# Ledger of designs, part 52: designed miniproteins, single chains

Each design is a single chain, and the fold is of that chain. pLDDT is the mean over its residues in the fold that is shown.

## One batch from the design tools (miniprotein)

Design m1914
Fold by ESMFold2-Fast:
Structure m1914 (fold): chain A 66 residues (1-66)
Amino acid sequence: LEELAKKTGELILKGADKEKIAALVYAGREAEKNPELTLEEVKKIAEEEYKKLKEEEEKKKAEAEE
């Protein structure tokens, strides 16, 4: 959890993928709500959110073309 938050901070400082940063922040918040979550479960939450954010970007592009 804390390691994920630190990693997110480093990625922000280096100007990494905005969607990746958002997904890591979301996973960190979920881990704070459920401290019993393992690192693997938190990573899965981050991956799921990242995929969701990428799909939202694709959907927005399709809508913007109208």
Scores: mean pLDDT 70

Design m1915
Fold by ESMFold2-Fast:
Structure m1915 (fold): chain A 81 residues (1-81)
Amino acid sequence: MKPLSEEVLEAEILISLGRMYAEIGRKLASKGDLESAIESLEKAIELFEEAARLAEGKDEKLKAEAEEEVKRIREELEKLK
C-alpha cells in the first residue's frame, strides 16, 4: 500500500509550486515590478486551485490548505491593483 494516492502526491507538488510562485510574486511586488508580481500570484492561484481539485474527496485537509492559500493570494493580488 502506498502511503498516499497519486492524486494526493500531485496535489502536494502543486501546493509546493504554488507557494514558490507566491514567494516570487511577493518578492517582485517588493521591488515594484507589479506586472510580473501579478502574473506570478495569478499562476500561484491556478496551481492551488488544481491542487484543491486533485485533493477533493481524497484529502480534505490538503484541499482546505490549498483553498486557504487561494484566498490569501487573492487578497494580496487585490492590494497590488
Scores: mean pLDDT 83

Design m1916
Fold by ESMFold2-Fast:
Structure m1916 (fold): chain A 81 residues (1-81)
Amino acid sequence: SALEQRAVELEALLAELPPESIERANALGLLGSIYLNLGRDEEALEAYLEAAEIYEKLGLTKEAERSRRIAAAIAEHLGLP
């Protein structure tokens, strides 16, 4: 599907992006959304948690909080603490 192709492209892009960059955090947020649409909930959770960590390190508190809220909702759906 077009979403699966976009996920592959974003995964390739992430391999080239610096570990603590706004570009990486934004790409992870987009990839997390795509993973949710594909039913890849565990991968979506990991993507949003990594995005939140990067946003926090960059001082982007609102973006970090948003990513954490989405991650928390996914974790609840998966039955995780």
Scores: mean pLDDT 89

Design m1917
Fold by ESMFold2-Fast:
Structure m1917 (fold): chain A 66 residues (1-66)
Amino acid sequence: MEEVEKLIERARKLAEEAKSKGYTEQADRAMKLIDEARKHLQEGNEEEALEYAREAVAIMEDALKQ
């Protein structure tokens, strides 16, 4: 299985890229999802953390795709 931390880092990098391209609102939403993923990971809720991190990545990929 993929490490949640690696997926969070991927989403964060995509959010930084989206911000640099002017997709600030999408990047802010993804950053909130990343924060939720980190909270769930710290609480031991790895499955929930994975869902939040995947949603953040999906939002960023869609934004960067146009």
Scores: mean pLDDT 80

Design m1918
Fold by ESMFold2-Fast:
Structure m1918 (fold): chain A 61 residues (1-61)
Amino acid sequence: SLVEEGRELGERAIEAAREGKGEEAERLGARAVTLLQEAGDDALAAEIGRRVREALREAGL
């Protein structure tokens, strides 16, 4: 489902941020948020977007 795909991309974005891959993390995170919004889960989209931004900040990116 779009929700499951969005969750998976969000987790991959967080992993990319932890690996220092800022551009990849931002790209994957944006895709995750878009898919979750298309699925109608705005709350989850906001939560995943927040977690990706936190991971980027913690990584110094």
Scores: mean pLDDT 87

Design m1919
Fold by ESMFold2-Fast:
Structure m1919 (fold): chain A 116 residues (1-116)
Amino acid sequence: MSLEEFLKKLLEGDEEALEFAKKVFDEYLSENEVPESTRKAIGELLRMLRAKLSDEEILSSKSEALRVLYTALKNIAEGKMSLEEAIEMIRNDPRLTEEEKEALVAFLRKLAEAVS
């Protein structure tokens, strides 16, 4: 399965895609030292996707890390951004700390590698 195909299923709230993403997230947390803000952002995004919340509801989140990650995943799923373009978007966000940026990038790369 391509990353694009996987992310389309994930963003639709597909149960198997969500279970796979949760497993990848748990492995990512065991392998990386992750800021609490980033850990909470990824966990909350997965919960919101499972609840099948709208774009407006997800983007109304007060978490910049969550909003940036969701935007990255959506743009990749829609074919608007490559993985590397999404990573550059995250790294150029002025509201994220360097630790949050690298943690989000590591998670996104781990998702892409796990799907390959």
Scores: mean pLDDT 87

Design m1920
Fold by ESMFold2-Fast:
Structure m1920 (fold): chain A 61 residues (1-61)
Amino acid sequence: ELSPGQRAILASPRAREILAAEVRSLERLLEEAKNDPSVSEEEIKKIEEQLREAREVLAQA
């Protein structure tokens, strides 16, 4: 569920573009992390959670 403040920010086309760019960056970071054996499973899970949250917010825009 989006807060009223988050919903108001996403009403801006510029804010939606920034969030979409952030989602793309997180997707790339997740791919790199999954292919790096030095990255812990816990770190990968945190990136996955951030990406899921960002995608949910963007889908509501």
Scores: mean pLDDT 77

Design m1921
Fold by ESMFold2-Fast:
Parts: C-alpha cells; sequence; structure tokens
Structure m1921 (fold): chain A 64 residues (1-64)
C-alpha cells in the first residue's frame, strides 16, 4: 500500500517534469526499490520516502 503510493507519486512527478511514460515507469520502480530497501534497513518512513524521491529525481535528471 504505502510502497505502491510512493511508486505512483514518483511516476506522476516524473511525468510532470517531462519524462516519457517509459522513463516515468522506470523512475517509479527505482523509487519503489529504494523505499523498500530503506525501510528494510530500519530508516524512518519519512526519511525513506525522501531518499526514494531523491534517487528517482537523480535518475530522471540524468535521462532528460
Amino acid sequence: DLVERIAEAVRIMALDLGATPEQAKEAAEIGKKTFEEALRDGMPVEQAAVKAANKAIEYAEKKL
């Protein structure tokens, strides 16, 4: 639930920044993976979400 919400938020954000649907999907998957790994490592939810968003933005910036 929360993981899927983070993935969808990242996807929408990437599209708003001008990413293609394919790039947005890949950014969402990177964000989801980063968020899940951060939670498994014991990171607080708020910090894990920020880390996921930053990782996805970094990916989008390198591709755009």
Scores: mean pLDDT 79

Design m1922
Fold by ESMFold2-Fast:
Structure m1922 (fold): chain A 86 residues (1-86)
Amino acid sequence: AEELIKKAEEYKKEGNYNKAAELYIQAGGILLAEEKYEEAIELFKKAYEIGDKELQAKALKGIGLAYLKLGKFEEADEYFKKADEL
């Protein structure tokens, strides 16, 4: 995950926001698999801020899944709804 985050930050500095967002989403997915849910949410939020609509939808679904895994069902539902509206 750390190498992907470093690459994402580099692409963001270069103005390649969609590539940076893709790498943040990939790193967030790895952290979800490792049960590091709060850290995954932070990466998905970074992806949401800089990605296009498709990447924003993926990021929101990732946040929703992380909240679901944390037992925060109301927050999970809100993020899934936001993703479906994109």
Scores: mean pLDDT 86

Design m1923
Fold by ESMFold2-Fast:
Structure m1923 (fold): chain A 66 residues (1-66)
Amino acid sequence: YEKWFEQYKKEIDEAVKNKDISKLEELLNRLRELYATVDSIPDAPEEVREKLRELIEYAENKLKEL
């Protein structure tokens, strides 16, 4: 699952570099949907939830800077 984390982070970084607010918002929405899905699964790995929170916070902070 580490590959998906790096891929999302890369997409966030690319959106930030391009100042693509729409893409960054799209990524945030996808991450929030994934988080809600994982959070609804009993005994889902805590690491996945933590990584999703990390990506959401990262993207939110970048969006605030734009």
Scores: mean pLDDT 79

Design m1924
Fold by ESMFold2-Fast:
Structure m1924 (fold): chain A 65 residues (1-65)
Amino acid sequence: MSKVEKVKKESEEKLEKLGEEAARRINEDPSEETIRRAHEELTKAKKEGEEKVKKAKEEEKKKKS
């Protein structure tokens, strides 16, 4: 498995887990604040995952070139 594939898989798994936790929190407390916090955490995790994937892809390009 390449570094890019591994990072992509880890980011996707992390987002799935955070999504499930967010849904559970909202079900327990459907307040605007809880929904907003869940949204912010998911957005941050998604951006971090995309950044890691981009870095891994750039590193692989340097090795292939």
Scores: mean pLDDT 78

Design m1925
Fold by ESMFold2-Fast:
Structure m1925 (fold): chain A 59 residues (1-59)
Amino acid sequence: SLEDEIKHRREVFEKYRKAQEKILEELKANGADPRVIEALKNAFKLTEELERRRLERLS
């Protein structure tokens, strides 16, 4: 069902979101350039926005 598809996509994206947060924290802990960290944060925000739009199309 559409609801099952939306639920599955949300669960998958939540796993990716947690992995992304871990990557950012590891880079920060390893002394990565703050500009690189900001660029990745912006890329991750774009990924979240794209998934939001995909879910809207399924709704």
Scores: mean pLDDT 82

Design m1926
Fold by ESMFold2-Fast:
Structure m1926 (fold): chain A 57 residues (1-57)
Amino acid sequence: AGVILRVAARELGKSPATVRRVLRRVLAGEMSVREAAEELGASPKSVSSLIRGIRAS
C-alpha cells in the first residue's frame, strides 16, 4: 500500500498524506470516487484503480 500511495502522490502532485486521507474517506463511505477524483485532480477511473491496488496490497 505504501509504495502505491507514494507513486500515486508523486504523479498527482500531492503529498502521500493527502492521497491517503482522501482514499481513506472513500473507503469509509464518507466521499465518492468522483469527489475524490475532483479533490486530487485525477479521473474517477484512476482513483478506482488506486483503491483496487491498495486492497490488493
Scores: mean pLDDT 74

Design m1927
Fold by ESMFold2-Fast:
Structure m1927 (fold): chain A 74 residues (1-74)
Amino acid sequence: ASDEEINDGVAWIYIGIGNLLMEKGDYEGAVEAYEKAIELATDPEVRKQAYENLAKAYEKLGDTEKAEEYRSKA
């Protein structure tokens, strides 16, 4: 559906924003961007990518428990 296609497209944009924030060292901002991607994503592959990236962001923040939790969801 068109709404699902738009939501998944916006989710990919948020994944891209999160990736840029990770490169910048803004791991808190990256977490927020990836969480928004998960919120919008309807495609399991998009959600999987967002969960994998969210886990990496939490690893950078030193939150190993959340990193493992989100990695298990991917």
Scores: mean pLDDT 83

Design m1928
Fold by ESMFold2-Fast:
Structure m1928 (fold): chain A 80 residues (1-80)
Amino acid sequence: SLAEALAKAEAIKAALEPEVGPLAAEGAALAALAQALGAEGRYEEAARLAEEAARLFEEAGRLEEAEEARRAAEELRRLA
């Protein structure tokens, strides 16, 4: 469910923040939420979250994760 996806995203952010910092932790949480929304057919919303995750990963210097999130956003927009 969306509520379970939101709870999982919050858990991911809390777990990662001490290790990778707040920007990359938020990026990972939004990427997970985008995946969950995409699985539910909410492609436009999922694409926006994946784009925001990519931006946060770039800001954090996580270029590989940023590229992966950007590719995910492009695929989600094609499905919308």
Scores: mean pLDDT 87

Design m1929
Fold by ESMFold2-Fast:
Formats: C-alpha cells, structure tokens, sequence
Structure m1929 (fold): chain A 65 residues (1-65)
C-alpha cells in the first residue's frame, strides 16, 4: 500500500510535468487531465486503505503579524 502510494505520487508528478510540456496541445492535455483525475482517485483510495490519518490541525493557531 505505501509503495503504491509512492508510485501514484511519482506518476502525479510525471503527469504534471507532461501537462506543462503539452499545454498548447488540447488533445494531449485532455488525456493527461483524465490520467491526473484517475491518479488522484487512486491516491485517495490508497490513503484510506493504509488506515486513517487523523488531522493534527485542531491545536494549530494562526498568529497575527
């Protein structure tokens, strides 16, 4: 599961780079956007299967500057 999560993260990075390289190609961009969506869905599922990851944010407080 953790190895798959790392693989998905690497694929997300690769797709993001390909999107930048092919920004002017609508057909390629559309395919890459579809892949991005699939990878994000897989990432969410894998994170859930790895167990719950509770947020530690409740104790976080923003300080005014």
Amino acid sequence: LEAELRRVAAELDAVARELEANASDPARSAELMRRLGELLDRQARLAHELGWVPSAEPVEVELPA
Scores: mean pLDDT 69

Design m1930
Fold by ESMFold2-Fast:
Structure m1930 (fold): chain A 58 residues (1-58)
Amino acid sequence: EGEEMSARLSEAYNSEDEEVREIAREAAEKVNQAETIEERKKIVEEALRKIEEVEEAK
């Protein structure tokens, strides 16, 4: 939910890794449809966790 989280998702959206881009895109769509701030936070946190896992697995 902070600016740092939004920046990380934007960077992931332009990542060279197709899987990372897909995670970021899905998270952005879900965030736009989320009804509460708490729900948006969870979506972003889950997406960043998945992105970190993919990047660490390289």
Scores: mean pLDDT 75

Design m1931
Fold by ESMFold2-Fast:
Structure m1931 (fold): chain A 85 residues (1-85)
Amino acid sequence: LSEELQLEVLKSMARIIAAIIKTYSENKEYGEKMVELIDEGISLAEDVEQAEELVEVILKAAKLVDEGKYEEAIELLEKAVERLR
């Protein structure tokens, strides 16, 4: 990994972790569902392209969490995971 790519990956991971923590702090059930969906999506991804698309969706869900749109974030993740099933 290049230093620039490594930094981008670490920042993305930090954003995802922060979104999960914020969701748990606001609603435990939504936090649990978010972690469950992310874990399932990762387990279902069979190639790099699917993994990249999943990470992009997770980052979009994290942005919705920043806006307080927890239900929309969960729905977005659910739809992404359903497409991988």
Scores: mean pLDDT 81

Design m1932
Fold by ESMFold2-Fast:
Structure m1932 (fold): chain A 71 residues (1-71)
Amino acid sequence: MPSSLSARELAEKAIEALEAGDIEKGREYLGEALRLAGTPEIERERVLAQDREGLLVAARALARRHGGSEV
């Protein structure tokens, strides 16, 4: 089957987990979203090393990059 979750959907799940205080699950979803987006390993490590606020900023940026509308 094709992937049940896109990079955008994984980034959105990361946002939900991080806002709920589940930092571990947030990092897991964000890590997978970054991997599906083709983010280089060094950049993924840099992003995932951040605190909750930094992870939220990164997850929101990733969701915007892959789910933005032109309107």
Scores: mean pLDDT 75

Design m1933
Fold by ESMFold2-Fast:
Structure m1933 (fold): chain A 59 residues (1-59)
Amino acid sequence: GATAVVTEDYEALLPTELTLKKGDVVEVLRFVNDNYVLARLLSTGEVGYVPASFLEFLN
């Protein structure tokens, strides 16, 4: 899948979202809409929604 790096800390607003730290690496599972992706946090294996604006896509 596509890989992305978190560009800034993000605190989950909903239980379906991931809490992320700057420098975390996520696998993008799918694009949900223009603003959100469904991703897996590689360090924990947790899956949740992430604002696309907090991600830099690597591939």
Scores: mean pLDDT 84

Design m1934
Fold by ESMFold2-Fast:
Structure m1934 (fold): chain A 62 residues (1-62)
Amino acid sequence: SNKEVIEELVEGVKLYLINNLNKSEEEAEAIAEKVREAALKYIDDIEKALAAMQKVFDAYLK
């Protein structure tokens, strides 16, 4: 389901933030939750959900 895809990607974002950007678990969870919330607004449109996730995630890559 789209929800399962979103949840897998959210977990991947959390792990990336911890392992590659050296974020604390609490900070990574907070950012991952923002990514998750953005995606869930578009649960019925996976392309829009993925675009929303990417936009939120990109804000934290620099």
Scores: mean pLDDT 82

Design m1935
Fold by ESMFold2-Fast:
Structure m1935 (fold): chain A 98 residues (1-98)
Amino acid sequence: SPIDQVVQLFMQVMSQMSPDEQRRVTREMGEIYRRMQSMSPSAVRSAMRGFLNSIRDHFIGQGNDVARQNVDRIIDIVDQMSGDQQIQAMGRIVDQMS
């Protein structure tokens, strides 16, 4: 499923972060996931894209092209997903990182 692909790719991206970076990103994801419960579909898409862009920019700043390419793959899949599927993917990642 698109959700399973996004979860798998995101776990690969997270494995390329330091423990401090992983903790920070996990907290941010939990906050976004909570807010998504009350968002419109367009607001969910905007929040997800903003989050993924911030992760992408982080890896650009580090010169990590492999991680950046994996984030680009996540963005491509996410852009094809419904808002409900995006919320489900976020929830599964948060659960897996808890």
Scores: mean pLDDT 88

Design m1936
Fold by ESMFold2-Fast:
Formats: structure tokens, C-alpha cells, sequence
Structure m1936 (fold): chain A 65 residues (1-65)
């Protein structure tokens, strides 16, 4: 459900805030905003949005090492 997707996204935000620099978090948020725009425009499903958001977070967490 959309509510479950929002909960997963909230947990993702908490994880990235703890483990990313402010600079990387800002870049992550900007890219996430572009994904959210694609979802709002009907270009991707909520499941696709969430999968891409999780992938994006993983990439930025790896970069922060």
C-alpha cells in the first residue's frame, strides 16, 4: 500500500541521515525529488519509485565510505 511505501521511505530517510554526510544527503534528496516527480507524473509505479529510492540510498551509502 501507499502507507507501507511511505513507512519504508521514512525508515530509509532515518538510515541515510545517520550514515551520510550533509553534502551526500543533499544530493540524495535532490535525486529522490526527481524520482518523486516521475512517480507523480505517472512515469513509474510506487513500487518502482521505492525500489529506485532504496537503490539510490545504497549507492550514496557506498560512496560515503
Amino acid sequence: SLEEAAERLQKLYEEVKKNMSEEDYKKFRDELSKLAERYQNGEISVDEFLEEAEKLAKEYLEKSK
Scores: mean pLDDT 77

Design m1937
Fold by ESMFold2-Fast:
Structure m1937 (fold): chain A 77 residues (1-77)
Amino acid sequence: SADDYFEEGLRLFSQEKYEEAVEYFKKAIELDPNYAEAWYNLGIALEKLKKYEEAKEYYEKAHELDPSLKVPQSLLN
């Protein structure tokens, strides 16, 4: 399920396996494109990989789906 891929992404992220975490968060959004938290955590993982422009796009998508998920101020300036 999308939740299973999301949870695996979080597990990999906690192990600092950011590239693998990105893959699993992408699998979660492929199954559920409205999974706002998966879009948001994909942004966080991409930030850890220093892919700031890509991270910003995914944060903006997460915010569009759930306005409580804010784009980090550091990426707006």
Scores: mean pLDDT 86

Design m1938
Fold by ESMFold2-Fast:
Structure m1938 (fold): chain A 63 residues (1-63)
Amino acid sequence: GLEGLYKALHPIPAMHPDELAISEGEIVEVLGVVDDEWVKVKLVSTGETGLIPLSALELLEKI
């Protein structure tokens, strides 16, 4: 699947309660795919989880 470590390509605002706000360059672990645009992630630095657009992420390492 898309599970792996990713880097945020730009700042990502949270627009809804299930979304995660992150800064550019933050590392996230993709836990699973929600749909064709959205993935469930865990922010490595804080352990916070939420939804992020896949288009905002760069793959670093597959798990």
Scores: mean pLDDT 81

Design m1939
Fold by ESMFold2-Fast:
Structure m1939 (fold): chain A 57 residues (1-57)
Amino acid sequence: TSAVERAAYHDLVEELGLSEELAREVARRIAQNPSARALDLLRELDEEAAERYAAKL
């Protein structure tokens, strides 16, 4: 896992409270495309989780 991937994973778990499984996949995708928005990636992976966090943000 790259340093970018680890940093993104940590932020997603700590700041957004994502599950470890979702945080890992979103962090992986952010590392592949740093300009991608985490919420957009969440919506692609788990629409229900994305809606919960959109309401929180």
Scores: mean pLDDT 73

Design m1940
Fold by ESMFold2-Fast:
Structure m1940 (fold): chain A 67 residues (1-67)
Amino acid sequence: AMAQEIADTIRWIAEQLIRIGDLFDELVEALKNGDDEKAREILRQMNPEASDEEIDAELERLKKTFA
């Protein structure tokens, strides 16, 4: 039934939001600690389609923001 599909979708979205929230918390912690390697790994998990160059550019931008 359509209602069941909507309920399943909401559950899936909730699970993804929790996962994304955890990744954001880990990213902020890595940035505050100057752990560039861990921050890069987390950015890759958040953006699996991004190139290494795009990940590195985003990392440098975030480091300036949280400096």
Scores: mean pLDDT 75

Design m1941
Fold by ESMFold2-Fast:
Structure m1941 (fold): chain A 111 residues (1-111)
Amino acid sequence: MIEELEKRYKEEKSPEVYLQLGRAYLANGDYEKAVKYFEEAVKLGNSADSYILLGEAYLKLGDYEKAVEWFEKALKLDPNNPRAWRLLAEAYEKLGDTEKAEEYRKKADSI
């Protein structure tokens, strides 16, 4: 799977291919490569989905402050995304801000 996606990456430099590569590496536990390919996707086109995936990769890397930054950018593009609110809550919980984590979980549940 990953080897086939790497071949596509060289032939087809599209956000979709970069997002597929990032997801494959994220699923395989290679969070640094996931960040790399999601950053390439963001460079080609900014979308709420690409920002959410980049935030998730940073969350898995343990860079919770960058995870918050990318989830907040995603929510500026799509404020009615309950998944992005839940992920933002998880990032704040990892930072020790339990009050913001609870606030943003309730925000997700209200959508």
Scores: mean pLDDT 83

Design m1942
Fold by ESMFold2-Fast:
Structure m1942 (fold): chain A 68 residues (1-68)
Amino acid sequence: SMISSLEKQIAENPSGELYYDLGVAYMLQEKFDEARYYFEQAARMGLTDKAKQYLHNIDSLEELRKKR
């Protein structure tokens, strides 16, 4: 699968772009805890603006779900 392929690539040669792609993949599956973890890793590796945008979106979605 896409996630398995990305995880294998990260194990061999980690990069912010790969962590970001994995975060997006988990976000699409609504696995927000996993998505948050990978976006934080992407931000630490230099994709700060892109990762922070999605982290804010996750926080907003979690707040919305609590109000259901």
Scores: mean pLDDT 79

Design m1943
Fold by ESMFold2-Fast:
Structure m1943 (fold): chain A 81 residues (1-81)
Amino acid sequence: KKEEAEELRKKADEYVKQGNFREAAIYYSKAADAYLEAGDLEGARESLTKVQEIADKAKDPEDRLVAITAEIHIAVGLATA
């Protein structure tokens, strides 16, 4: 499960390098879910930080909304873990 979370995080990092902030936010959200399932709260928190950075960098309102939605999702997951 942790290996799946790490792979999802690597994909998200790659999307950030491509400037694809929407896909990056989606994949960081998926990575955070996988980290939480594995009991890795630190990995989930790192994913939250990355999504917050994306929300700040995204210029497109739809991409920003997706990032904010992912941020809320991860924060709720951490609060209920």
Scores: mean pLDDT 82

Design m1944
Fold by ESMFold2-Fast:
Structure m1944 (fold): chain A 72 residues (1-72)
Amino acid sequence: SSEEEIERLAKELAAARDEAEALRYLDRLVQAVTPENKELALRYLESLLKRSDLSERVKAAIREAIERIRGL
């Protein structure tokens, strides 16, 4: 399901080995957003911002993604 794809991509982003990999998963997650999974995607992205193990660049990209998704 589209919800399962969002969950998978969020988990891959959290487990990414480096910043470039994390940003690729974030881009794929944004591309996978639909009206049906939008609220779930926002919840996962907001949860990721609370992590201490993500770089500031990845967190900045997540904040930009949240604003873009909210505008859909």
Scores: mean pLDDT 86

Design m1945
Fold by ESMFold2-Fast:
Structure m1945 (fold): chain A 70 residues (1-70)
Amino acid sequence: SMADATRQQMLSLIGEILRLIGEILDLERQKKKAEEAGDSVKVQQLTSKIEALKQQKKDLMQQLKSIPDL
């Protein structure tokens, strides 16, 4: 049904958002360790990766918000 298809789409988006949250948290831990080590190059690289993943998460959250209420 249309409701079942919408529910499956919502669950898929939620799963992807949760995956991205996990990746962001792992990269933020790596960034903290790089900052403590004084590795400014690695901090900059990790910052860029974190910002890219945050943008992907924002885009997926906007897609989730665009799904009609069931």
Scores: mean pLDDT 86

Design m1946
Fold by ESMFold2-Fast:
Structure m1946 (fold): chain A 67 residues (1-67)
Amino acid sequence: GAAREAARRLALARVRELAATIRALDPSAEVRIEERDGRTVVLTIRTPDSERTEVLDVDDLLAALAA
């Protein structure tokens, strides 16, 4: 429905904004964005010294938007 699509768009926009911020702060960082199962948006950040994964669940965002 419209609410789920809005939540997915917000998740993707937030992940893209985070990716842009990370690239601006650390040009050596490799940043990858992946959508999974239409329910999660995954941001993977790799630097020479670290690897970090951030996961945004579309259903959690939809629940937050509802209340």
Scores: mean pLDDT 75

Design m1947
Fold by ESMFold2-Fast:
Structure m1947 (fold): chain A 117 residues (1-117)
Amino acid sequence: SEELREFFLELARIVNEAIDEIMKGKDIDEVFEKARNKILELLRKFAEKMGLSKEIQDRLIERVKEAFDKAYEEIKKVVESDLTEEQKRSRLLDIAGRFLRDVAEAVREALEEQKKK
């Protein structure tokens, strides 16, 4: 759907902005707090627009929070490592790709559950 496409395009923009800010040496905790708030707001608006029940919305938000926290811990380790900037950028992109896939799977399952109601 167009709503699904718009959601993932905006999500990718938020994630790419966060990676760029981290690579520029911005404080990782501040970058993640900003990204977390933007992603959760985007997710809530998407869930409302798609007509997801409160129970499905709550589970979707929880799953995305878990995926985000996992990505945060992995990225923090990469940033604190002695890897080169090129190696760090590559690892950050891999982590971001896994996060986006985890969100896509969570959204897919939420939409399928909503169809069964």
Scores: mean pLDDT 88

Design m1948
Fold by ESMFold2-Fast:
Structure m1948 (fold): chain A 71 residues (1-71)
Amino acid sequence: SPARELIEEAEEARKQLEKDMERLRKLLDSNSGDPVGNRRLLRDHEERYRKKMEEIEKKLELARKLIEGRR
């Protein structure tokens, strides 16, 4: 169903986002000598994270509407 596809896409996007955050943690750990650069990197990732979360939320909302409206 279209709703199931949207949910599966949202779950895949969430998993990718978790992997991206894990990679960021490792990068910050390897770059401990540059607190200013690390702060900038964290800010850039937070903005990207927010945008990706918004896309995931939109897919889940659309899936919910399809489930509620299929009567």
Scores: mean pLDDT 79

Design m1949
Fold by ESMFold2-Fast:
Structure m1949 (fold): chain A 58 residues (1-58)
Amino acid sequence: SADTIIRVAGHDLGVPEATVRRLLAQVLAGRISAAEAARALGLSPSSVNSLVRAIQAE
């Protein structure tokens, strides 16, 4: 499920699950870019795009 992907990402990054969920939801809604979310999460834009694709595949 999307919740599992977000939980695992938060744990791996040492970022609160709620923060990961909020940022990925904003990327999905087109409110922020993958690059902006990547800066906030300490990831590359390609990693953010991979997480977004994984969530959309659920």
Scores: mean pLDDT 81

Design m1950
Fold by ESMFold2-Fast:
Structure m1950 (fold): chain A 59 residues (1-59)
Amino acid sequence: SREELVEELRRLMAEIERLDPALAARLRPSVDAALGQGETVLRAALHELREVLEELRAR
């Protein structure tokens, strides 16, 4: 559901902020814009944030 996607997006953003607050601040406007959109955009945003998080965890 859309609500589940929004929760997951917020969870990933919180994790990115924990690892790299400056990067999270740069990503926030794009994420906030995506939160106002439908499931297709939310799924794309989730995919991008998962890739960012994997990259941060590999450091």
Scores: mean pLDDT 84

Design m1951
Fold by ESMFold2-Fast:
Structure m1951 (fold): chain A 92 residues (1-92)
Amino acid sequence: GSESAGILIKMAEESIKLGAKVSAEIVGDKVIVTIEGANDETKEIVRKAAEELKKLGNEVKIEEEGDKVILTVGGLSPTSMTGVVLHIMGLS
């Protein structure tokens, strides 16, 4: 289903509300979400989203570089990947 897309969108919205800058792109069969200006609360939100995505069977990689977090997610349909990117980039 679209549950994985919903988790990513909610995580992005919550991160933006906490003052982070969020961008998303499709690379091959994966969605890459980049979060810049992530404080400790934002990092906890991203880590929880990653755990939820893993429980749904998605391939998930998380990379943290100072206040930057990169979340890579596989296992979404092409439609779900497009929906996530369009929503996060403000084109929805």
Scores: mean pLDDT 86

